Designed miniproteins, single chains. Designs and how they scored, part 72

Each design is a single chain, and the fold is of that chain. pLDDT is the mean over its residues in the fold that is shown.

## One batch from the design tools (miniprotein)

Design m2487
Fold by ESMFold2-Fast:
Structure m2487 (fold): chain A 83 residues (1-83)
Amino acid sequence: MLTGVPEEAREAIEEALRTALEAMDAASKSKNKKALSRGIGAALRAIGAATNAYYGIISPEEAVEEAEEARRLAEEAKEEGLK
């Protein structure tokens, strides 16, 4: 699904998406709707980075930065899911 995204950006985006999906799964099991919503937001940000990098709207370096921020948001969502 990330075919055409630069290699370095692809790896960062895949990691961010994986973290976001884990956060969503944890939030769903804990019935924490706020954490679930934040996990979804992180996933959408990672998808945006992939799409923008694929079409050359942002550089691979910028896509990595966006993916790293998406991963940070996903990690925060996991922490909220534990409350």
Scores: mean pLDDT 80

Design m2488
Fold by ESMFold2-Fast:
Structure m2488 (fold): chain A 70 residues (1-70)
Amino acid sequence: LSEEEIKELKEKAEKVLEELKNHKDPNDQEFQDKVRKEMTEIVEELEKGLGYVPEEIMKIAIEIHKLIEE
């Protein structure tokens, strides 16, 4: 993965987190499933390309997980 591709994936993760924080329906299971799927795809792409998830993106993934599971 290039630096630009990593930056794009970080921006996608940040957008997912922002959409989750601003979502009006806290019981929208379909939306929560979509968020989980999108974050899984970002993490898998990073692991496939780099062999690890950058700290900045991992921090976003952890925050999303807390919002969905708590």
Scores: mean pLDDT 79

Design m2489
Fold by ESMFold2-Fast:
Structure m2489 (fold): chain A 94 residues (1-94)
Amino acid sequence: SALEEIEKVFEELLEKLKALPDDAPASEYMQVVYEAFSRISKIAKEAGVDMEKVEEIIRETLERVRDAVAAKDKAALLEVVREARERILKLVEE
């Protein structure tokens, strides 16, 4: 169920990011991402996943998200989130 819950959070995150206007402030994009990763972190922790690895993925992903948002590159933003999804889901399956 943790795998399915995390997949659902990532699906909701990607849809919210796609729905945000291109002229939306960087803070609004960052808030949506922070809220999603907060939920993912909680689910992973409750499931007994290696939180050091989860926190490292989230840290690296947030740096890349900030860069994509600053560049106003929505395609790059969505790709960064998809890569984070693959990395985190792999840890949950292990």
Scores: mean pLDDT 87

Design m2490
Fold by ESMFold2-Fast:
Structure m2490 (fold): chain A 63 residues (1-63)
Amino acid sequence: STRERVERLLEQAQRYRDQGDYRKMAELSDRADDLAGGLPPDVAAEVRRRLAAMGAANDAASP
């Protein structure tokens, strides 16, 4: 399902973030956000909140 694909992308993005690969993290996060647009609004909002939390690390590493 789309939700399962989004969750896998979020897990992969988190692993790249932990490795310091912020570019790959951002690419996977963008794909997850795009797919989240097809989910119910409440689920999409939850996914976007998780993406925002991960994005804070990229902003700190790439001013």
Scores: mean pLDDT 75

Design m2491
Fold by ESMFold2-Fast:
Structure m2491 (fold): chain A 62 residues (1-62)
Amino acid sequence: SILEALRALAKDGEVETDAAVRALLELGVPPARIAAALREVVGRVRSTLSEEEIRALAEALS
């Protein structure tokens, strides 16, 4: 699931969270759901994206 994928990224301490978010947006996952999943793993990843940042990425992909 999306949550499992994001939790795996958080455990790896990946600063490439934005790259994974871009991939999820290309697969048609809504920004709000991605933001909610990232909020659940906040504090476990050195770098995280806000809902606003995810929306900006969605605009770049549109």
Scores: mean pLDDT 57

Design m2492
Fold by ESMFold2-Fast:
Structure m2492 (fold): chain A 59 residues (1-59)
Amino acid sequence: MEERRKLVKEIIEKYKENPNISDEEKQALLDEARSRVGPETARIVEAAIKALDLKKKKE
């Protein structure tokens, strides 16, 4: 479970560093999360990325 926390943090940090990340890159990150720690973790990452995107698009 520590690997899950580290992976989520790493992906969020990469997304913050690359605000112009494409949908293809986002999908690749989600696929990596699923492969490494499972589909539940991938859903958490997906939700976090969508929240960051929504925040940027709104204001």
Scores: mean pLDDT 71

Design m2493
Fold by ESMFold2-Fast:
Formats: C-alpha cells, sequence, structure tokens
Structure m2493 (fold): chain A 77 residues (1-77)
C-alpha cells in the first residue's frame, strides 16, 4: 500500500541523515549543526553519487531522479 507523502519524506530524511553522518564520521568531519549545513552536505553527497552513476553508464531515469533531488535541495538552500 502507498505510504503518505509525509511518512515517505520522514523516512527518506532519517535514512539520508544517518548515511551522511556515517560518511562524515568515517572521514573525521563534523556533523552538520544547521539545516543549511545539512542541505549543503546532502547536495555534495548526491553530486558525488551522480558522478559515479554517470561514469558507470547508469540508466538515464536514475540519473534524472538524482539530478531532480539535487535541484530541489539547491532551491531550499
Amino acid sequence: APLSDAEIDAAMKEISDAVMNAVLDSQGLPRPQTEEERLATEIKFLQDVLAVLQAQNAPQSLIDRIQARIAELQAEL
């Protein structure tokens, strides 16, 4: 059954924050302290993912989804 948009957004934020914090911890970098820093960190992470996907000739539909998410986050920054 489809989840509500609010439930999907909450789950996606929790997963994204956990993954980004784990990556930052592994690199010895400080975790974001503000929403602006969190958005900037997520944008950089997705840009790195996008570069890997493009290098691996991933499906255009997946590339388009990542680019759309980056654009949404940049609009919030």
Scores: mean pLDDT 74

Design m2494
Fold by ESMFold2-Fast:
Structure m2494 (fold): chain A 83 residues (1-83)
Amino acid sequence: SLDELERAALPLIKEELRRLGEEAGVPERVIELTLELLEAQAAGDAEKAAALAEELQSFPPEEVEKANEAAVRAGREAYAAVS
């Protein structure tokens, strides 16, 4: 099921996002906020997810874009590994 796949993938997504974000030169705070946002979304915590997304909007759009690209790549690699 999707929930089982998502639960299995989340730890791998978090590890890979941190690695890819660091390699891309994304600021550590932006990486941490993106990781917290993914955790909040996975937990269904809409209020926390919205607050974290709003805080990310306070950073330069270019840095947030790099973090989002890292998250997409991390997700693809993690789902491939658990599928």
Scores: mean pLDDT 81

Design m2495
Fold by ESMFold2-Fast:
Structure m2495 (fold): chain A 62 residues (1-62)
Amino acid sequence: MKLSLEEGAEVAGRSGEKTAKLLGIDPQEAAEMGKRLALELNLTDESLARTAGILAAQELAK
């Protein structure tokens, strides 16, 4: 599914926030990292944007 860059960043941010809450880390920091990653990689695919958010939260949990 094709998204705008803004929509992709929003999806990645939301995904990162939700994953961060499950991992017990800062949801705002994970959301920001997920959004940044989606924008840098020009992610317009919803599943890739969601994956970027998950990976951002997991990276912060290390």
Scores: mean pLDDT 81

Design m2496
Fold by ESMFold2-Fast:
Structure m2496 (fold): chain A 100 residues (1-100)
Amino acid sequence: STPLPEVEQREIVFRRLVEALLEELARLGVPQERLEELRERIEEALRNRDAEGLAEEFREMVRELVRLLAERGEIERRAEEDLDADLEPVLATIRELVEA
């Protein structure tokens, strides 16, 4: 197999992660129109090389996932501030996909 550049490889992995999150949101009953909005916002941030926009859209997806899982009793409810703190190292890595 031909190796991809590291930047393209990281973007492919990130896109697969986004699709996995969208599939889980769909399983939890999020409407298809909302899933398409979330996907388009991620794709727009990637196209525009908007690091903060990309991080914020990813954070919104994870917050919605955690909220729905908690509402179904699958996980413990978490404060938004605690979740944001736990996500910050991941969001920093996501920003690096488009900043450098």
Scores: mean pLDDT 78

Design m2497
Fold by ESMFold2-Fast:
Structure m2497 (fold): chain A 62 residues (1-62)
Amino acid sequence: SVDEALDRLEREALELAARHVSIGEAARLAKQAVDLARELIAQGASIEEAVRTALEALRRTL
């Protein structure tokens, strides 16, 4: 489901960001990744494409 995929994205994004920034900043970046994925899905992207794009954007920010 979308909600399950976004929950997994939030956890993965938080773990990735926490290796590079403070806990508070990591939580902010993880939320931004989830928000981006939600927007992409709303615009017609597949769950897989939205999650991949959000994680790629996060990695480029770190």
Scores: mean pLDDT 87

Design m2498
Fold by ESMFold2-Fast:
Structure m2498 (fold): chain A 67 residues (1-67)
Amino acid sequence: SKMEEIKKLAEELEKLEREGVLAAIQGDEATLARVQAEIDKILERIAELLGLKSKEEARKYVLELLS
């Protein structure tokens, strides 16, 4: 279902954000760039699935869903 896909994308987003924090602390610019690109794609997909206007609205939705 659409909701199950969104939940899976939200969980993947959380994992990528944690990986990004670690990469930033370690100065791993290549990993940070990859993680940022993957987060961007996930937010675009969530926005598309929900008919949202921006990646920022998708991020807000994910935060509310995981709370």
Scores: mean pLDDT 84

Design m2499
Fold by ESMFold2-Fast:
Structure m2499 (fold): chain A 80 residues (1-80)
Amino acid sequence: DAEKLKELFEEVIKKVKEGSVEEAEEFGKKKAKEAVEIGSLGSAVAGLILEVVKAKKEEEKLEEVIEEARKRLEELVKLA
């Protein structure tokens, strides 16, 4: 379900923006694992989640990475 994957992704984005690096990493790993269990589309979304978590951990252009990940998610949903 593409809608559940979008919801899961946005939950991670909220934790990344509001939480600590440790909270974002732990939550992101858990949600990425949940996404993988949804199937091939979920595996792609898990990759996007991990990219956003890495950007927060490395302090690398977090808002830019979030925006790019959202665009990729929208394209993945259109192709599925």
Scores: mean pLDDT 81

Design m2500
Fold by ESMFold2-Fast:
Structure m2500 (fold): chain A 77 residues (1-77)
Amino acid sequence: MKEKEELLARLEAGRDDLMKNISDADRPALLARLDEQIAAGPKAIEEAKKYYGLSEEELEVFEHYLRQLQEIRDYLR
């Protein structure tokens, strides 16, 4: 769907901008937040799938978002 493509493009652009603009002073706080979101992500996806009936395309967007968070975390470490 067009919405999926637009969301994925925005996520990638946002990731690249964040990785380039984050200061060394902000990095530890961002890493802590990323670790929290990554740990909570699989459960949030399970609940969204169970209660909101997400399509395969919507699930792919959420899974891609978690992968982007992991990449940002790994880059900042």
Scores: mean pLDDT 72

Design m2501
Fold by ESMFold2-Fast:
Structure m2501 (fold): chain A 98 residues (1-98)
Amino acid sequence: SELEKIIEDFRNKENVQEALETLNDIRQTNEEIKDLVDEMIEATLKAMEPLREETAARLAAETDPEVRARIVEETRERLLEILAEEVEKLKEEIEKLK
């Protein structure tokens, strides 16, 4: 589906891959941070649920290729915003542990 392709393309972006590798390294090197990283992942997936439903409905209703391309681009931007917000929350929680 188009939504699955958006999510795959987003996950495979260089900046997203670098962020995921950094989070995995943090998880492996500090047991106290492991639970915070897992909570961030769960919160991110939960925050993405309404966007996934909205995007699927918009794509199902639209036949214009230019409008469909815009929906895909808007979805990618919102996914990046959700990830960025959750990463900032994780950063704040990690700083409290110092």
Scores: mean pLDDT 75

Design m2502
Fold by ESMFold2-Fast:
Structure m2502 (fold): chain A 84 residues (1-84)
Amino acid sequence: SMEEQMAALDRQMEALLEELERLYQEAVRQGLPQDFIEEVRGAIEYLRRLRDQALAERDVKRLQGLVAAAEELLRYFRERFEEL
């Protein structure tokens, strides 16, 4: 059902947001550059807002796109984290 698909995508989104949050906490703990820390925080806040909107609108396609975007952002920030 659409509800089951939404729930599965939302669980994926939650897991990705938790990984971004862990990366954020680690960056703060290691004293990484403030600009990087703020960029990660901003991405988390933006993704959470869009997730809430997609869920409220019951937009499966948008939620799929957000999961993909979150995966790409996590890869991007992990690569930058390793370079810092």
Scores: mean pLDDT 90

Design m2503
Fold by ESMFold2-Fast:
Structure m2503 (fold): chain A 73 residues (1-73)
Amino acid sequence: GTEEQKEKAKKYIKEELKKLGKEVDEEEIDEIVKLLTGTDVSDDLIEGLATKWKISKEEAKEILEKAEKILKS
């Protein structure tokens, strides 16, 4: 992913979490985007972030898969 794709993915994750009433630190979002540039979305990642953010597994999967698509396009 380019820097522009990384910025777009960060904004997407931040906006989606905000819609769910969750505020997440910029550093945490940056770490997730960096992880997604080198690793495919896994069940372990989805489960971990759903638990951490207190959102559903389905919500976490949708956010992460869309962010991954932004980074790979």
Scores: mean pLDDT 80

Design m2504
Fold by ESMFold2-Fast:
Structure m2504 (fold): chain A 92 residues (1-92)
Amino acid sequence: IEDYLKKAEEEIKKNPSAKDVQKAVEEVRKGIEYLKNGDIQKAAEEFVKGIEYARKALENGDKSAVYALKAAEQGLLKAFIEAQLKNIPLVL
């Protein structure tokens, strides 16, 4: 997650007008914070939002969104794994 998130943030610094990429990164950061706090359901919801914003950015030609997408996908996978370990049903 961290490597892809760092690359996404570097790309935003080069193109600060890429709003969907910025939103994707923001949602991934929220997801990571929710995971740290044990709120697996909210973490999963934020990672899904990150995927949605990253996909919109890619469809609009913002190739830098690939890093944000990979970060969000890895975050969602981690949320699913932790949910299974804690026997928490995820609703998405």
Scores: mean pLDDT 79

Design m2505
Fold by ESMFold2-Fast:
Structure m2505 (fold): chain A 75 residues (1-75)
Amino acid sequence: MMEEVRRRGEENGELSAIGTGGKKEKEAGRVGGREAARTLSADAGKEAALKAGASEKSAESAGISGATSAVRERL
């Protein structure tokens, strides 16, 4: 269960970042999406992505996408 939630968060975070930056943004988006999915918190995901080097816009998108995916996956 946690592994699938984490993976979907990573994928959605990466997809959110792909249009706004290169390799670094994709990696940071993946980290943010994973954290958002794990905590069910877009804010926690945004902080994780920013800490990993994402832009503020990419971090916000990754957090929202990850948290939303986790809610759908857990139901």
Scores: mean pLDDT 68

Design m2506
Fold by ESMFold2-Fast:
Structure m2506 (fold): chain A 85 residues (1-85)
Amino acid sequence: MTPEVLRREARLLLESSRRRLEEVERQLAEQPDPLLAEAAEHLRRSVEYAEKAIEAEDPEEAQRLLDEAAVHELAAAVHLALLRR
């Protein structure tokens, strides 16, 4: 994967995680819930790693940061799924 492709993927993940974080934080403000709070923390981490991946000059570092962002997005999705079941 080229640095340009990595930055594009990181930007898409960043946009997705930011939108989900805004919605989760809105819900958390209305109804405090431990799983929702953990989902918000994972989404904040996903955003942080995605932003770092966009700025990374080394392709290996960019990939590592993007992988970390994806792991945190998945963790948030799991916490949100538990709230619905």
Scores: mean pLDDT 84

Design m2507
Fold by ESMFold2-Fast:
Structure m2507 (fold): chain A 85 residues (1-85)
Amino acid sequence: ALDEILEAVEEGIEAVRKDPSKMEEVVLEMTTRINAGVSQLDEESKAKVIQGVVRVMEAAQRGDAEGTLEALEELKRIVEELKAS
């Protein structure tokens, strides 16, 4: 679950960096993939991942490519920290 979520976030970061005009599509696809994985997580991990996704979605809805990338990097950090625990 965490490995698949990390892959989705990393792919999202790459896609937004390569083509910011696709940001909304990328965030929607990433969110769908993460939602499939979070059902297997404990309550604490699920809450942290969902909070990170919400921040990414908020930045993307504002059309803020730089803020979206910052939120994606933070989500990546959260997932990596959970995997290390």
Scores: mean pLDDT 83

Design m2508
Fold by ESMFold2-Fast:
Structure m2508 (fold): chain A 56 residues (1-56)
Amino acid sequence: ARPVVTFRVTAKDGRTATVRVPADASAEEILAALEAAAASLGVALEDVVAETARVD
């Protein structure tokens, strides 16, 4: 798929990371991408706020 969704994850201390997934990605693929972004901040997924930053 050509469309892409960019998610921003924000940790409780205000640090952010972004991850891009295909717009047609499965819930499992989206979850894995969000978990990877949270891990890059050194936190668990439950400790971040995930939001849609951009849709292309």
Scores: mean pLDDT 79

Design m2509
Fold by ESMFold2-Fast:
Structure m2509 (fold): chain A 93 residues (1-93)
Amino acid sequence: SKEELAEAAVDIVMGAVTLYERGESPEKIEKEIQEAAKKYGLEVEVKFDPETGKITIKIYKDGKLIAEAEFDVRDGKSFVEAVKKIREQILKE
């Protein structure tokens, strides 16, 4: 369902933040997020800038971009707005 897909996408974003908070490398964050996405039949592109804490995430299903967001892992408001944006993008499709 669209609701299950939205929850999966949010879980992927939460995973990225959790790995960053643990001090994992950008490469490991990208790999772990890609593996999590595979469980839902999704593909993800993640870019992390360690100098700014900025993460850009794009989520694809069957080659189609279904959600994207950019947020600052150091700013909780930025993260909350990114989660809302991802949910809205998937639910509006």
Scores: mean pLDDT 78

Design m2510
Fold by ESMFold2-Fast:
Structure m2510 (fold): chain A 87 residues (1-87)
Amino acid sequence: SAAAREAQRAAFEAELAEIAAKVKTEEEKELFELLAKEAKPIFEALLDGKLEEAEKLDKEGLKKLLEYLEKKGTPQEELETMRKAIE
């Protein structure tokens, strides 16, 4: 129902707000904003029952995250761990 979808959106927004309250540095804030931007389309696809679309968006979002972290000088070992997590 529409009410159930709105309740799930409210729960998602509440989780994002809780994570945002825990960010302490400008770098953590930039990373959080990137993750939140990519997570929203995935969450909407899941709410619509579009599992294949959600999976594609998740992989695209992780690829963008890896590119961002590489540009920020994240250690190669951490990048490799993240790449393995998407398999």
Scores: mean pLDDT 73

Design m2511
Fold by ESMFold2-Fast:
Structure m2511 (fold): chain A 73 residues (1-73)
Amino acid sequence: MRVVSPRPLSDEQFREVTERARRIAREHGLEARVSRDAEGRAVVELSSTDPAIPPEVMEEAAREVQRVLEEAA
């Protein structure tokens, strides 16, 4: 699952978002990869090593990450 910030973030905002997104992913038993796109927006990719993970877990984590991205932007 891929979540992108609604606007470009500063370096400080990106650092905060990276830390919070990784914490959210860990709490849900997921992994988070955080990067910046060409426009400077934060891109968070949520993944699971468990193929049987319920879709609602991924959806809930993505929703929490989206909220963090919106608060930072």
Scores: mean pLDDT 81

Design m2512
Fold by ESMFold2-Fast:
Structure m2512 (fold): chain A 100 residues (1-100)
Amino acid sequence: SMDNIRQNSIQSGTIIFQGSVDIHMASQTLTHDDTKRRIRQIINDVQQQLSSYLDSDTYNQVNSILNNMQRQIDQATQSQIPQIVNDGTNQIHDILTNNI
């Protein structure tokens, strides 16, 4: 139902928000290589959690953005990470909002 889609989108948004906070904290407290390793773990955890709340089409769209964020972060300097995360989370927010 539309109510279930809305509830799942809210929960998915919460998961994304928690992931973005964890990435922000890692970027401020860890070495460059430790930051990238921790972000890989956070993104993987977010992907696994989202699979329980999103339909397959929405999940595939969001997962593509998360995988792209990961690839960009792997090649990024420490100073570029906040912009990559901001751009990716904004794209995910648009997808989740448009599917409510």
Scores: mean pLDDT 79

Design m2513
Fold by ESMFold2-Fast:
Structure m2513 (fold): chain A 91 residues (1-91)
Amino acid sequence: EAEELKKKGEELFGKAAKVVSEEEVEEAILKGQEIVKLINSGEYEKALEKAEEVKKTLPEELANAILLYARAVALEKGEKDLAAKLDEILK
């Protein structure tokens, strides 16, 4: 549900914010919003490409927060294959 998804985002980014700068958190939020927008528009291949990019380029704490949040969005939409691919990027 949307309420559970918001709570999950708050938990993930709240933990990351303790170990990274405010500027890094802001950039990560923008990157996460881009991935969620791609998932919501059905552009799953582009969403996965952006997920791999953030895993490679952002601090691990922020990258993992974004990917776990994107996975939660995919699961909420019933996109189990997309969620599984996001889990593979997290490994």
Scores: mean pLDDT 77

Design m2514
Fold by ESMFold2-Fast:
Order: sequence, then C-alpha cells, then structure tokens
Structure m2514 (fold): chain A 79 residues (1-79)
Amino acid sequence: MDELLEELKKALNLSDEAVEKLRELLEQSGESGSVRTEDVAKILEEDGHKEIAKKLLEELPERVPPGVVIDFLLEYAKK
C-alpha cells in the first residue's frame, strides 16, 4: 500500500496530507471490502485535483474495492 501511495504522490503531485487521508480511508475500507468513490474524490478535490476527482466520479461506481481506486488513479496519471 505505502509504495503505491508514494507512486501516486509523485505521479499526481499530491500533498502529504492528501496521501495520509487516502491511506487512512483505503486501510479502513479494506475491512469492509469497498470505499466510497465520493470520499476519494473529496480528498483529491481538496488537494486541488478537481479534474481527477471529476473523472473518478464519472468512471467508477458509488463503491469500489481499494485496489480499483488505486489502479484508476495510476492509469489516469500515465496520461
């Protein structure tokens, strides 16, 4: 998890605060098997990544496994 979050931090230029909030959300959601897409989008929007947040809300269902969110964000960063 930490290695993937550091890759996201570099690829998307996320703040330390945003990375920590994502880590906490994804770790807690692992116990339930899913995370709310809107919660991830809010963290990204608050960090100034409103375009990524919008794409996340358009492309993913209301709830997704943590790994699906990470994969989506890494794929977005490649563009």
Scores: mean pLDDT 78

Design m2515
Fold by ESMFold2-Fast:
Structure m2515 (fold): chain A 79 residues (1-79)
Amino acid sequence: MNFDDKLEEAKRFVREVIGAPEEVLEESAKTLRTLLEQTGHADRVSLDALTVALANIAGHLLDGYEGSVRYTGRVRAAL
């Protein structure tokens, strides 16, 4: 599975588990992609790790620290 396929699967999983708005998921995915590409880690990240990282960013955008904790907790429980 390439990075783009992993990112789309992570977005689907977070959407199903949390019900985050599509705009938030898209912005979170764009941020995560930029960070991983700039650090050279895009091809090395697992799907599970990518999914948790996406949930962390999406949660933070919606509800700051509390959102990050709530979103990552729910996603980890569903993995």
Scores: mean pLDDT 79

Design m2516
Fold by ESMFold2-Fast:
Structure m2516 (fold): chain A 70 residues (1-70)
Amino acid sequence: TAAYEDDIARALKLVKEGRWEEAEREVSPRALTNALAFAAAKGDPRFVERLKELGLEDVIEQLKIGEAGL
């Protein structure tokens, strides 16, 4: 659990620094996906668009369900 959470934290840090290629190389695609999902959950539209570009619409749908409507 701790190792998985650490991978997500590392991916999110690299993404925040604009180091997208390094994030993809250093962490698993699943860790990168989860980092983007956490950023999108904060209401950052740019990360929602990135998830769509990666074909991860299911993650976006899960976030919308959690919003309980408007």
Scores: mean pLDDT 63

Design m2517
Fold by ESMFold2-Fast:
Structure m2517 (fold): chain A 92 residues (1-92)
Amino acid sequence: GVLEAIGILLSLIGAELDGAEISTIKDGNKYTITVKNATDTAKAAVESLAELARRDGGEVTLTKDGDTITLVVNNAQGAAKELLDTLYRSGL
């Protein structure tokens, strides 16, 4: 829900301030978020976002490669879409 999305957003902002590099790309209803130099806490935040997006009806692919985590959400909806739009508009 919305409070869960806010919690995830704050965790991702905290990760960026702690040296993680966050990039969000938007193509219609498809979002790709990439977090580089991700700590376990940052990875957990992206995993929580993946579960939120999946529960809201999105199609989710999550990939981990060392300290890089990539989340692709197709057909983003609901609180997950609002969170992804916020990341995209914030330049994260």
Scores: mean pLDDT 86

Design m2518
Fold by ESMFold2-Fast:
Structure m2518 (fold): chain A 87 residues (1-87)
Amino acid sequence: MDKEIEELKRQAEELEKAGDLLGAGTAYHNLGLLLYDLKKYDEAIEYLERALELYEKALGEDSENVKATRRSLEQVKKAKEVKEKEE
């Protein structure tokens, strides 16, 4: 898990520096999903929001990648809310 997270983070940062907005968006989206699986909701939200920003810049608001990332963000935010209410 940790090695996969570090590799995806490195890949996302390299793609973003190269100006590959679509590739960087995909890498950040995958990083966010891995963090969600690890119950690291705040970090997952951070990277999914970064992926959403990059996809919107590359493809526009109506793209399938943007729609998929918005669905992932909603799922993570709901999971965080449920955990907070389980107090």
Scores: mean pLDDT 82

Design m2519
Fold by ESMFold2-Fast:
Structure m2519 (fold): chain A 66 residues (1-66)
Amino acid sequence: SAAEEQKIRAELLADLAAGAAEYKYGKALSVEVLSVGETSGTALVKTENGTFKVTVDGTTVTVERV
């Protein structure tokens, strides 16, 4: 169902965002998904070293300190 697909996309985005922030900035402590589309999304990730906004747009992943 569309609802299940959206839930899976949100979970995958959360995992991707946490991993991207964690790779550079230390252990991810929390993840908040702000938006999720088919090929795009944004999440806030709190790590040991600060809070970061992770933006996914197609094949591009950006991590910026907020």
Scores: mean pLDDT 84

Design m2520
Fold by ESMFold2-Fast:
Structure m2520 (fold): chain A 69 residues (1-69)
Amino acid sequence: MPSPEEAREELLRLYRQAAEAQRAGDWESATEHLRRVGELERETGVAPTGEEIAELVPALTELQARMDS
């Protein structure tokens, strides 16, 4: 298992990559990055705070809405 610190760093990286891919219209990559986020959160129990991802929230919200449709 990665440490909680390593898991948090990886989660923030994946969230950033998902948001960037979503903004670029690369939905395949965006969806894959967000899927990996969910897997890592489930395995480690670690999650970023809303403040840590605040600038990414609009893109992540759009990606989630697209995945749920």
Scores: mean pLDDT 76

Design m2521
Fold by ESMFold2-Fast:
Structure m2521 (fold): chain A 76 residues (1-76)
Amino acid sequence: NTVEVKNLTLQVLSLPSLPAVSARTTPPAELVALAVRVLKDIGAPLTVANVRTLLKGVPVSDADIQAAIEAAQELS
């Protein structure tokens, strides 16, 4: 049931965490999730500052970034 757990976590990040996403091509939530994934893949520390470095100019709050990091740790 690991696949179902991963799908549920992805839905929580995409839907309940971001009730009003941008109409732009890539929603900020997807960019946050991608940045967290990249940091994990390269072995960099999962911190708000590192995610911010990857998401220069993206209008996302530090609280949303922290929530995404915590959700990504659940998938570890």
Scores: mean pLDDT 64

Design m2522
Fold by ESMFold2-Fast:
Structure m2522 (fold): chain A 91 residues (1-91)
Amino acid sequence: DAEARRYAEQAAEGGRRAAEGDREGNASRYTGGALRAIGDAISAALAGGRGERGRRYGREGGERAAEAGRELGSELAVLAGRGAARAGLGA
C-alpha cells in the first residue's frame, strides 16, 4: 500500500514536470508517456494492499513511472538550461 502510494507520487511528480515542459513546447511528446505511467501508478495505489494483483500493479507502475520520469527529466533539463540562457546566462 505505502509502496504503491510512493509510485503514484513519483508518477505525479513526473506529470507535473511534463506539464511544465509542455508549456514551453518541448516535452509534449513525453507527456503521453508520463500520463500513462501516472494512470498505472494510480491504479496500483488504489489496488495496493488488496492482494497479489495490487503488489504487481504497484511494482509495474513504479517501473513505468521511473522510466517516464527519467526521459522527462532529460527533456526538462534541456528546457531549464534554455530558460537560464534566455535569462541572460544568469542564475
Scores: mean pLDDT 52

